# Designs tried in a protein design run: designed miniproteins, single chains, continued (5). Part 77

Each design is a single chain, and the fold is of that chain. pLDDT is the mean over its residues in the fold that is shown.

## One batch from the design tools (miniprotein)

Design m18673
Fold by ESMFold2-Fast:
Structure m18673 (fold): chain A 56 residues (1-56)
Amino acid sequence: TLRLAAELAARETGKSVRTALRGLELARQGRYKEAGELLGLSEKQVRNLLALGDML
């Protein structure tokens, strides 16, 4: 579930859930670099969070 992944990303990055959700939506669009810049994460970390969201 994307929302649960966003809540985890928000806790990890110190960003709001809204910001984390926006970052994960960017990642779903293949915009991993922009998602990483928004979340303060590497592209690989963004891909891992997106994969986790798909498992939840």
Scores: mean pLDDT 76

Design m18674
Fold by ESMFold2-Fast:
Structure m18674 (fold): chain A 73 residues (1-73)
Amino acid sequence: MLEELKRKIEDLERIRRFYSVLMDALEWLEAGVSDEEIIERLQKEYGLDKETAERVVRIARAFLETIRWVEER
């Protein structure tokens, strides 16, 4: 029972952390920050490795581009 509770807390912390990372990347992209600068900020602020930071930026960019495409139509 205690192990299940600890696992759920860890999972929620991981989800919350990932959501915060993605939200920051989205905000910085909307503000016109370059992909390279966002990658550096994610590494510095969240301790992400470069590959993970690059993947987050790619996901965030695709999300924003999709929204813009929908809004133009």
Scores: mean pLDDT 78

Design m18675
Fold by ESMFold2-Fast:
Structure m18675 (fold): chain A 83 residues (1-83)
Amino acid sequence: MAEEAAELGAEAGRAAAERAGLDAEQVEAAAAHGAALARKIAELIGPEKALEYARRLLEAAHLPAEEAEKAIEEIGKEVAELA
């Protein structure tokens, strides 16, 4: 469901902001942004695919910065192609 994708998107945003050393307000903003982005992706390509991409984003948030950037760029390209 889109809500499951949104939950994972929020976790990815929060994890990325925490790893970047951002403050609590910025961490909450990143979580809200991740959730909103996952919901929008679900609207474009369907909730099942959005959930798959949200899981990949959460995994990418735990990679070293250089690898995370590359993984996020590739996910973005795949989503753009499907939309």
Scores: mean pLDDT 73

Design m18676
Fold by ESMFold2-Fast:
Formats: structure tokens, sequence, C-alpha cells
Structure m18676 (fold): chain A 67 residues (1-67)
């Protein structure tokens, strides 16, 4: 699924634990489907989930691409 692809990126690139990465991936994909931009989603991932800025941008861009 789209959320699983985002979760894998978070785990491989930022060392986010699988369970947390799955929740973050689901959230990012839901926000992307709701029409939020990659920039806004990336900012939320940094602020709310503590994802490093570079990885948050890549995860957000992937979420929007898959939406």
Amino acid sequence: SAAERIARLLTERAGVPPEKARRIGEGAYTLAKSGLSAEVIAQLLVKEAGVPEEVAREAAELAVELA
C-alpha cells in the first residue's frame, strides 16, 4: 500500500521504528489525499513526529505522488 511504501522510507532513511513509521505513513498519506501540499505535510512530520527535515520532505513528496 501507499502507507507501507512511506513507512519503509521512514524506517530505512531515518531509523523510525516500524510500528511508528506505519502510523506516520498512514497519516502522511491521509493528509496528501485531503489535498495538503508536500511542504505542509513535511513541516507537520518534522514538528509532530520528529522526522528529520530531509526525510520528511521525501516522505511528503512520496505521499503526494501516491495520492
Scores: mean pLDDT 86

Design m18677
Fold by ESMFold2-Fast:
Structure m18677 (fold): chain A 119 residues (1-119)
Amino acid sequence: SEIEKLREEAEETIANAGGTAEALAKMLLLFRELVRLEDYESAREVARAIKSLLWGEKHAEELSREELEGLAALVEEYVERGLSPAELVAGFIGKLLEIEGQGSGAEKAVEAVRAALAA
């Protein structure tokens, strides 16, 4: 399927490129499609994988369907606005941290992600 292909391509690109902005952006496109198909379990796994690649594993609450749909809508908005892969990923991580109750410091986290992806 198209989704399975996107998942495999994202995983291979990340493995070969060490979490580049382009690879992470592909994971966000996969995330958006999973939410559109109402595969919320797989969407949660993609969100956790992105966070783990950038910040390492830490506390991860189960995301509600409303939160997953909001994150997918954000990805769609950023894609429609033509934002760069780095900006799309940084915005997603910022919103994810806000949802997890880590809003304090989210702006610093977004800046750190943006700086890392710009290298």
Scores: mean pLDDT 68

Design m18678
Fold by ESMFold2-Fast:
Structure m18678 (fold): chain A 108 residues (1-108)
Amino acid sequence: MELPVLNSEKDTLEDSPYVNAKKALEAAKEGNFEEAKKYAEKVLARQKEDGLLGDTKDAEPNLVLGDVAADYLFETGLLLGDEKLKEAGLETQIINGVKELEEAVRKV
């Protein structure tokens, strides 16, 4: 699997908070709590690094994807009974909301 080919698209998606949050929620809904926790831990690591859970490389940050990732993280926390996941999801929603308001104010 290694030597034959490595898909660069898959490598790029590995670090996506949105993709990892979605996989965590899907696994939790299927009752696969070990897999759900594995993906959720990747999202938590990113949340602690930048708090946003979305790409902010451009002037228009992907806050919508960050908000969706935060919601998925919160729902995964509810299904797993994990207060850390619930708290991280709520914190990211607050941070993204503040950034959205700051950007709106700059245009007035």
Scores: mean pLDDT 63

Design m18679
Fold by ESMFold2-Fast:
Structure m18679 (fold): chain A 59 residues (1-59)
Amino acid sequence: VEKRPATDGERKLGESIAAAALAQGKEATHTFYVEIDGKGAKLTVHAGAEVRVEDVEVT
């Protein structure tokens, strides 16, 4: 599986989702699937005491 760093846009998206989850009292790992130019990508964000966006898995 190839991995690449998250773009600024993907990181901001992950941070906004984490903030929404924390506002609802939820601390968890959230995974999003996106498709860009016919290529699948998996973005994983951890929401808790710290917010962390992992490297993007390319399909």
Scores: mean pLDDT 69

Design m18680
Fold by ESMFold2-Fast:
Structure m18680 (fold): chain A 79 residues (1-79)
Amino acid sequence: ARERLEELAKRVAEELGKAREAIKKGDAESARKHLEKARELAPELVRAVEEVLGKEAADALAAHLEALLKKLEEEIEKA
């Protein structure tokens, strides 16, 4: 469970980082692809956090990821 959590957290962080870099470079296509991958992995990461760290931590992460994904999506739409 913990190994799965660490792998998912790393993968989501990598995809979000790549999306941010693509946005800064004006590469909307690359940014959308990385954001889509992060969005697909987010529910699995939240579930893994719930199993390892509990519901409160999972709810906090879910809210944070939702806000972050929305912000990045808006940045892609603007450029």
Scores: mean pLDDT 83

Design m18681
Fold by ESMFold2-Fast:
Formats: sequence, C-alpha cells, structure tokens
Structure m18681 (fold): chain A 79 residues (1-79)
Amino acid sequence: SEKEKLKEEVLKFLDDRIARLRQMAAEHPELAPLIDEHLAWVEQAKEKVKTASPEEIKKILDEVIKRDGELERQLLAAL
C-alpha cells in the first residue's frame, strides 16, 4: 500500500541519517554535542514513524528536515 511504502522509505531515510550523524560525531568529536542532540531527536522521530499515520509521517519528516537545516547552520557557525 502507499502507506506501507511511505513508512518503509521514511524509515530507510531516517536509518541512513542516523548512521551519517553517528559517523560525523565520530569523525568530529568537537562537534559531537551538537550532533548528539539532533541524533537523539531523529532516533525518537524514527520510533514515532513506526506507529504513525501517513499525515503524521509527513509532519515528522518535515520536522526532521527543518532540524537538519538548523544543525547545518550550527555546524557552519562552529567551523
């Protein structure tokens, strides 16, 4: 179903994002506090997606994208 496809794709996206954030924190320990805060939020978002409706999944994805942008701005300012 479209619902299952959306959920599966979003969970894959979040898993990839979690793996990338963990790698960034490992490569840049000085940035780990900023990355770890966002990582924790994305991990919570992944758990919410597992039981969410399609409308809720879209809202969760939008919030992840927004917070990713905020992290990128913080990392740029820290460099």
Scores: mean pLDDT 84

Design m18682
Fold by ESMFold2-Fast:
Structure m18682 (fold): chain A 56 residues (1-56)
Amino acid sequence: SQEALDAATAAFLELMAGDRRRAAEAFVRVGQQPEFRHLPLSVLREALVRALNALP
């Protein structure tokens, strides 16, 4: 859903704190959160890509 994608994207942005090098760690951590663990990996990957594109 759009709401789940937006929420996961926000979580990635928070965990990365502007540092692209934290992307892999953020992917694991967001995937472990109760609110996101049920999401398909494709949705989590889309959220991560959106977060990365939002970074400077």
Scores: mean pLDDT 83

Design m18683
Fold by ESMFold2-Fast:
Structure m18683 (fold): chain A 80 residues (1-80)
Amino acid sequence: MEPSMEQLVEGVRQLIEELAPAELREELLALVDALYKKYKNDPEKLRQELDRLATLLLRRDVAGLRALIAEHAEEIKAVT
């Protein structure tokens, strides 16, 4: 499942670059890296978390994106 997961990760990074507010872009990219590292042995959970992030990006839900960053602040700090 690694190639499919890599494609999903890259797709979400691309959505962040295109749709995320500039002030959140760095934190959201760090979030993707943190989720990938955290759930490397749980691909279903990783897919669900990345799908949630992609949905918030597509809806342009800035408040939801900020809440998701706050939820994963410790994991983000660990990869930055």
Scores: mean pLDDT 80

Design m18684
Fold by ESMFold2-Fast:
Structure m18684 (fold): chain A 83 residues (1-83)
Amino acid sequence: AARERLEAALARFKAQLEAAGAEVLGVEWLSERRARLRFRTPENVLVELELELSDDGVIGVVAARSADPEIAAEQAATEELLA
């Protein structure tokens, strides 16, 4: 099923991110074919990716953004104050 294929791909992607030093914060299911993955990079950047299973069975990133612009701005302001 589409969801099982996405779950398998997400599990693999999470393992690769964690091996690269990223911290996986959560996975949110938007539909049977779309999931939102939130993680923090080793550089302390919050990233939110939306993954979709296409009709051709290919899993691709359909949206990428910072998880929270307000949190990102607050962190940047704190770093600037401490510099």
Scores: mean pLDDT 70

Design m18685
Fold by ESMFold2-Fast:
Structure m18685 (fold): chain A 97 residues (1-97)
Amino acid sequence: MEEVSEQARKVLEALRELLEERKKNPDITPEEMAQRFIERLDELFPEYDLSKLTPEQQKLVLDSLIEAVKRLAEKGYISPEEAEEIIQFLEDLKAAL
């Protein structure tokens, strides 16, 4: 079976932490969550300067992450329920951009 890359695991952990934060503080806006997520990704992938991307380019990054999460679920690295929750979160962030 394919192994999950270290970078993919770090992104998944960041997504899980942000989902927990949103559940604890429902007053956090989708726009604020999108900003926090982009900052986390910029720390994980400094070569890409993700914070300097246009909103359209940031939406493409989110689309790529949604596809990656679907593949992780199909391979059994995360549960279907967790994948659905993460995908919905990423779609909410994309709508806020």
Scores: mean pLDDT 76

Design m18686
Fold by ESMFold2-Fast:
Structure m18686 (fold): chain A 81 residues (1-81)
Amino acid sequence: SKKEAQEKLEELKEKAAEYEEKRKKATEEELNAPTFEALTMLLLNGTDENFRKAFEIYKNNPEITNEQWIEALAIALASLL
């Protein structure tokens, strides 16, 4: 429903804000760590370089699922809405 979509968007926006605060405090090592958190923080800054780094983390770490990759993209997109 539209209400469920709106609630999900608000949840994703809250996650985007939390990851943006973490990104501002993160070291380069933390941003390049093979984790869902690092991948999400890279995507939030929206640069081609950061997208490539995020994709390499996803590609090279089997623990990061396709569902997590889509969630990270959704969080980044929600930050723009």
Scores: mean pLDDT 82

Design m18687
Fold by ESMFold2-Fast:
Structure m18687 (fold): chain A 81 residues (1-81)
Amino acid sequence: MSPIELAEEAATRIYLVASEEDPELAAEIAKGLRELLEKHPEDIEAFINFLRELARRLEELGYHRAAAVAREEVEKIEKQS
């Protein structure tokens, strides 16, 4: 699978898990991920860095499941890069 396809799958998984915890937060996450992919569709490093920071912030806010999924998706993308 291409890195950009993994990024799109990562965005979908994070959105679905976050929406179970906080639908409004999930909408903001989806917006941020979409804007990042639209502006920098080939910058996989920027996407990875965004997910790392997102995972850290989600943990701070108590969204442990969404944070765990974000970390898992970073590992998947890094293995394919």
Scores: mean pLDDT 75

Design m18688
Fold by ESMFold2-Fast:
Formats: sequence, C-alpha cells, structure tokens
Structure m18688 (fold): chain A 64 residues (1-64)
Amino acid sequence: SDSEKVQEAFSKLGSKDPKEVKEALETIEKYGSKSEKRLAYQLIAKYHPDEEMRKYAEEKLKKL
C-alpha cells in the first residue's frame, strides 16, 4: 500500500548514502501527506550528516 511505501521510505531516511535518502524522499513526496513530507524534510535538514542533503531538505521546506 502507499502507507507501507511511506513507512519503508522513512526507515531509509537515516541512510548515509545520499542517493538512498533522495529516493526515500521522492517516495514520501509521491505517496506521503503534506505533514509526512514536512517531517521527512525537517529530519533531514536537522540530522543528516551530508550538507548537500540538508540544503536540499531546507529548500523543499521553504516551498511547503
């Protein structure tokens, strides 16, 4: 289900691989609610070790 896809994507947001995180964000963007999208971007912006992933999430948060 779409909900299962979103839950699986959230489990991947902690990945150290920027490609996996980006794919997870794309899944949440496609199937997630606006609140789930905000949560995902906020978590990445605050806690992700990669500066480029944090910048990506910050830019997306400004558009929500």
Scores: mean pLDDT 83

Design m18689
Fold by ESMFold2-Fast:
Structure m18689 (fold): chain A 82 residues (1-82)
Amino acid sequence: GYEKIIEKINKAIEALEQGDLETAVKYLREAAKIARENGDEETARIFERLAELVSKAQTPEERDIVIAFAEIALAIVKIDRK
């Protein structure tokens, strides 16, 4: 369960760092779907909101902010597994 979420989020962060917003949105939505399937509505909501922010990011500064939020979301998922 959570291993796949972590994998999707890492791929989303990599896509964001490369400026591939469409791929990042796809992986964030896939992470949200997996979280919801596991009954984790809070994590699913976070990833859905991040996907929306990515789709609206127009400047490098906005992209850096979204990368920071994605890293925070990844940290939350990792803590929740402990």
Scores: mean pLDDT 78

Design m18690
Fold by ESMFold2-Fast:
Structure m18690 (fold): chain A 87 residues (1-87)
Amino acid sequence: ASKTLEVKKGEEKEITLPYDAKAGDQLTVTVEVNGKQKTLTITVDGSEKTIFVDNVIVTVRSDPANKTLTVKVKALEGDKKVTVTLS
């Protein structure tokens, strides 16, 4: 699953992405901000991970009960185009 969103300076947006994995599995999340990419791995256990990409704070959390990944993005400087991809 993949989703692109536009976030204005100081704005926080939340997206929900479905996944097809079991509790305890690992999901690979790729975050792209203005052509800069970072990849993180999360465990499907409801834990939260935060990364920082091009003055954007990205927080990801799995929900094993609903089989969804919640991704919260906040732009610290300037307007940003953010793409989140699950694999």
Scores: mean pLDDT 80

Design m18691
Fold by ESMFold2-Fast:
Structure m18691 (fold): chain A 84 residues (1-84)
Amino acid sequence: GPSPELLKEAIEKLKQLLKDMEISDDVQPVELSEEKKEEIRNAESLEEIIGILVEEARGLTDRDELGGIVKAAIKILEEKLKEA
């Protein structure tokens, strides 16, 4: 799987994306499917993570829903980093 260094970089970049999108702290992580959570856990690059999130966000136009997807990914990556 990805190194702890790559996980830390991905988490920081996704947190910066939330700030750039001006996503409120009140926006909750969305519930992703187990298949999607596993895809994120097994991603080996930031580019792959972004690709997974773009696919999940397909057809969504609401910024808070998009922010919820990004927050869900951060939570999954932080949980994986604790196990590394």
Scores: mean pLDDT 80

Design m18692
Fold by ESMFold2-Fast:
Structure m18692 (fold): chain A 61 residues (1-61)
Amino acid sequence: SEAEILAALSPELKEKYLQTQVDIGILEIKLAVLDEPDPSLEEELARLRAELEELKAEAQK
């Protein structure tokens, strides 16, 4: 669960995890309101999602 992930992370990594989720949410909203695909925003979204998965992996060590 997210609560378990947050409990396992250091304070600095918790802040990064929460900030990454916020950044993902902002990009998802931006992409949802666009009439056409934006490859640069899609690439940034993919990068942030990868960072979030890395933080989840760190929490499971």
Scores: mean pLDDT 81

Design m18693
Fold by ESMFold2-Fast:
Structure m18693 (fold): chain A 78 residues (1-78)
Amino acid sequence: MDIVELKATSGGTGSARGEGTLNGEPAEIAVAAGSSRPGTPALVSVKVNGKTYVGTGTIVGSEGSKHLVVALSKLEEA
C-alpha cells in the first residue's frame, strides 16, 4: 500500500500542500479532502523523483491541517 505523509502545512480542511513523503521518499504533495479526520476520502498529487503522480486514498492520520497521512488505494503517473 502506498502511503503519503504531508508534514507542516498551512492548508485548511478542504486542501493542503507542502513538503512530505511518498513511502518515505521526499516529495511535494497536495491533498484535497472534505476533512482532515481519519476515514475521509482524499485526492492526492505527488511530485517525486522528477515525476508527477495522481491518486486517490483515505486519510488515516492527522494533526489538524499540519500533518496528514493518506493511505492510497490508487496511484498513477500523470
Scores: mean pLDDT 73

Design m18694
Fold by ESMFold2-Fast:
Structure m18694 (fold): chain A 99 residues (1-99)
Amino acid sequence: MVRQLSPERSALLREILARAAAGEDYTRLALILGLSELLGISVAEAEELLDNEDLEKIKEYIEKNKENVEKFLESIKNNPHLNPSQKKLLELIEKALKY
């Protein structure tokens, strides 16, 4: 499937890869990128939603992107070893769905 990468998402991905190569923590950046891609929103909006934990607004974006969210949840459910960013993204999505 064709993935649309904005210049902002491409820049964030490069920063994540640079930090990973340097052995630095990239969990927050990976979480912002994942949320942006999953909900089809800008990097800036994903960061704002994460920092404010705006569960109502996150839930609205989940409903608009239900198929992508369902595919993500199925992929994570079958993974016995989640990295910290994947675990935090899952927890945030589950909180929003229960809100």
Scores: mean pLDDT 78

Design m18695
Fold by ESMFold2-Fast:
Structure m18695 (fold): chain A 119 residues (1-119)
Amino acid sequence: AATLAQARAAAEDGLNRAIDEVEKSPAPEVGAGSEPVTLTDADGRQVEASAIAGRVVDPETGSEVRFRAYRVWVDGELVDARLEVEVKGPLSPRIERFLAQARDLAAALGAELEVKRID
């Protein structure tokens, strides 16, 4: 039997792999996701976890956004979600547009959104 903690740990491993793929990409806009991990809990319910990472770089300003998310489902229902966004450098229209999309996504998922500034 699997627990939410085990599903979250598996999603974190997938997130680390997705981050590595994003860092290796030369593209100014890139996203990578982990394959969903499916486990069965003590009550026989299907627990699924996934992770995704992305990066957006504005070539005009050198500003960068990195985004990381995990999601956990039980029997197809989203029960836990977190979205983390790191912003480096000045806000540009491109970066502000990405942040607006991230806020909309977090709201749609009922997820906690954390925005971290690195200057």
Scores: mean pLDDT 75

Design m18696
Fold by ESMFold2-Fast:
Structure m18696 (fold): chain A 110 residues (1-110)
Amino acid sequence: MKEFEEEKKKLESYVESLTEEEVRKLIPSIEKALKSESKVLRYRAAALIGLILEKFPDNEELKELVFKLAKSKDKDVLEAVKLAIEYYLEKFPDDEELKELLKEIEKKLK
């Protein structure tokens, strides 16, 4: 449990230290991780997206990646993306674009 809490804290601290320019450089690595055959790695990368979007809600490049991921056939990736969007919308409920995307993901998870 302590190990898990420390990893969570490290991830949050990492995102807090990121600039928008560093996020752009990170996007290809996040996409690669989400294409991994490792479900754990895909989920972790999707969680990272949610945290970054909370900090940078108008980051166009990251939003474009989220829309791309919403086309995934992997249920675990779709569930993780859904949770990331829901978390973001709790802080920024006026994002109509991501609200619409959330509904599309929910249709795919039926």
Scores: mean pLDDT 75

Design m18697
Fold by ESMFold2-Fast:
Structure m18697 (fold): chain A 103 residues (1-103)
Amino acid sequence: ELEELIRRVEEELASETNRFRRLEGALTLAVLAIRSEDEEVAREAERIREEALKRAREAVAAGKPEEAERLVREALERILRLAEEAGLDERVIERIRRALELV
């Protein structure tokens, strides 16, 4: 069930043309990938995602979409490091790296 949700998010992200929705999708994909292996690590990743999206929305509202992109990339890099340090499966690590490449 979670794997089906992850696959759907990956498919949607691959075809997303709206830049901000692509940023949101990348963060969602990263958190869901972690959740498939470790709920506790996923909880920490979700905190990073929520804070990054809040700040990114504020940046977009202020007319700074480049700042929003930077904030999301930094959040994804932090989520990737979190997953690597936690020793999560390579499949999860690869999904997070793919999310980073799509931002």
Scores: mean pLDDT 84

Design m18698
Fold by ESMFold2-Fast:
Formats: C-alpha cells, structure tokens, sequence
Structure m18698 (fold): chain A 58 residues (1-58)
C-alpha cells in the first residue's frame, strides 16, 4: 500500500507538468493497475490522480 501511494505521488508530479492532464492521468493509472491489479482498479487509480491534481490546483 505504501508503494502504491509513492507511485501515485510520482505520477501526480509528472501529470501536473503535462497537458492535457486527463489523458496523462489515464496512462499513469493504467501503469498502476498493471503493477497492483489486486490493490487498485483502473477507474480508481485515474480518479485518485485527477482528484489529487485538482486539490493541488486549489
């Protein structure tokens, strides 16, 4: 679980520097699911990345 959180943090930094962020969030979410298929779904990973980016914008 801690490893997954660390991967999400790194993905957020990379996605934040790219545009459009939704497309890049999807790509990173797909990679997270490949590494942690039993811990997170594609939809869940994408939502976490996008939600965290929006929170950082505020």
Amino acid sequence: MEELKKEIERAKELVKNKAPLEDHAYLFAKRLVERYPDKITLEEAREKLVAQLKEDEA
Scores: mean pLDDT 66

Design m18699
Fold by ESMFold2-Fast:
Structure m18699 (fold): chain A 64 residues (1-64)
Amino acid sequence: MMSIEEVEQEIFDQVRYLREKEGASREQVLAAAQQMIDDYVARGLITEKQGEEIRRKIEEFLRE
């Protein structure tokens, strides 16, 4: 029951958690997000193109 919207939300929730609760660096947050994206792509839940788009959104979010 993983839609692309659910995948994107789960990754963003983890990004926010790491930044807010763990005080993780931008590099560490991006590495964790990339691992989640790679796992979802490997499981066939999203495409590589969808993963790239999610990564771009996360990079923009972390710069804001």
Scores: mean pLDDT 80

Design m18700
Fold by ESMFold2-Fast:
Structure m18700 (fold): chain A 91 residues (1-91)
Amino acid sequence: SEVRRRAEELIEELVRRLAELGAENLELVREELRELYERALESEEVLEQLREALEWYREQLARETDPRRRAAGAAVIEFLEGLLRLIEEAR
């Protein structure tokens, strides 16, 4: 329950930051992020894929010069870092 509440807070923060950047279809994004959270709770393979995704986004951000794309990348990185920490602490 507490872990789920904190996950919802991370999802809403990412959605808020994406909305500020003009992202559309935010309800679909919320649904996909909730599904990702649920899959990561039940799967070590998904959790490892999230760690690999985090490293990929960090490498992309290091090369990105567009301010809007950098802001989006930073938001995704912060979400992934928060989600990974939350799941690892819940174990």
Scores: mean pLDDT 87

Design m18701
Fold by ESMFold2-Fast:
Structure m18701 (fold): chain A 74 residues (1-74)
Amino acid sequence: SPDAQRALLELGSYVGLAQMSAWVLLKAGEISQEERDRFLEELQRLLDEAERANDVSVAEAKTRRIRELLERVR
């Protein structure tokens, strides 16, 4: 649905921000390469689950989780 597509696009934007934050932390020496790789795998899993569900509520829940993670590392 159009609403599900908008929710997935918003989720994708937060995934992009989380990927950039992880890259910055890696370059600053705050995390290891292995920690970044595990984090990227988790982000991809959340995105895959949301795309498979194709549901607004699922996408919004995944976006909320990523926002919470970002707030902890800022």
Scores: mean pLDDT 82

Design m18702
Fold by ESMFold2-Fast:
Structure m18702 (fold): chain A 65 residues (1-65)
Amino acid sequence: SDEIDDLINKLAIDYPKEIAELIKAIEEGNEKEVEKIVEKLKKSLTPEQQKALDVMVETLKSLVE
């Protein structure tokens, strides 16, 4: 949904360092680091933002497959 896309964009603005580290971990195929970054970020996020983060991770992984 458009609302999820807006939340994904906000995550990149609010957590630029963490999202950059996440993208790098995905590009390197480092699943353990991806899981660690996602778990750490989710502690600071609302349930709606957590869903947006999960969609972002799936989208980024699909782009490197």
Scores: mean pLDDT 82

Design m18703
Fold by ESMFold2-Fast:
Structure m18703 (fold): chain A 73 residues (1-73)
Amino acid sequence: SKDDIIAQLRELMDRAAEIEAASKDPRVQMDAGALITAISVAIQVADKMSEEELQAILEKAQKKLDEIEKEHA
């Protein structure tokens, strides 16, 4: 459901915020901050999107978080 996708997006946003807070690297902070902003916007307009559109956003956000975690862990 859309609610399940939104819940997963919130979880990714929280994880990105933890990385941003923990990192001393300005690039990591910028990448994490950009992801947080993108997820926040998606959640705000979720009611205007199809479930398929939200699922695509979730998949992109998951990939971006994985990239940030891999490069900066």
Scores: mean pLDDT 85

Design m18704
Fold by ESMFold2-Fast:
Structure m18704 (fold): chain A 59 residues (1-59)
Amino acid sequence: SKELIRKLAQYDLKLSEEELKRLSKMSPEEIMQFLKEKLGEEVSLERAQRIRDTLQKYV
């Protein structure tokens, strides 16, 4: 969890643990839409893929 939090801080994500677990089950495209709607953050497909990979590794 601490390693995950540190990696997500590099992406400037302010999400709860429950939201992070939900994101780990999403496709990169779904992650892009979630971040846009929830945080107003527009991320590239490449960034969404990196977020997904990080979540799947640690969640």
Scores: mean pLDDT 70

Design m18705
Fold by ESMFold2-Fast:
Structure m18705 (fold): chain A 96 residues (1-96)
Amino acid sequence: SERDRLAEELERIVEALEKHKPKTIQEALDIVNEVTGETFATVNGVPVSPLASYVLSLIAEEAGVSGEDFYTAEITDEQREKVIERLRKIIEALKK
């Protein structure tokens, strides 16, 4: 199902974030795009994968950043762990 497909993709994203531990939003975006198999990271600085865009929005909310310096903003280990926790809860909800 579509929900099962999204859950599987999100699980792969979570595993990659835990393994690679990105320190910036750009590094996190690069990891998400590699996991989703997208041939592009951004177009005009905007992720074009809906899933990558959604994950990036969760990271931005935890980091408290927006605007032109968005992609270069640093994320802490605590902020990354909170994003991973949120994604795992979404995965659990999709599997219900």
Scores: mean pLDDT 72

Design m18706
Fold by ESMFold2-Fast:
Structure m18706 (fold): chain A 64 residues (1-64)
Amino acid sequence: KKKVTGTDWKTGKTVTIDADYVFGDMSSPTGVALDLDKQKVIGNKNATSKAVGRVLLAVGDALE
């Protein structure tokens, strides 16, 4: 789909992940789980299954 390049509202980290995963297009520019969590919450698994704004919040948690 497309990428979401922004900063995790929790970690403040800047990363670019699948918008389809985190809906970077419809969700916040957080999409950074892939960086800190390394596909643990977002990209750590089926990215397409994590494409949810709610995950954006989890991303911040996973990042920490």
Scores: mean pLDDT 41

Design m18707
Fold by ESMFold2-Fast:
Structure m18707 (fold): chain A 69 residues (1-69)
Amino acid sequence: SKEAEELEERGKKLIEEGEKLLKEGKELIDKGVESGDRKLLLRGIGLALRGIGLIFEGELLIEKARELK
C-alpha cells in the first residue's frame, strides 16, 4: 500500500540521518578522548545518542510498514 511505502521511506530517511549523527558523534568522542577535551566528548555523546534515537524511530516505522503489507 501507499501508506506502507511512505512509512518505509520515512523510516529509511530517519535511519540514514541517525547513522550520520552517530558517526559524527563517535568521531567527536574519539577526538575528545585523545585530546582530553571534555567539551568535545560531551558533544560527541549527545550526537551519538540523538543518532541512536533516530535509528530506533526509523526501525519502528519500517516494522510498522511491514505489518501493513
Scores: mean pLDDT 88

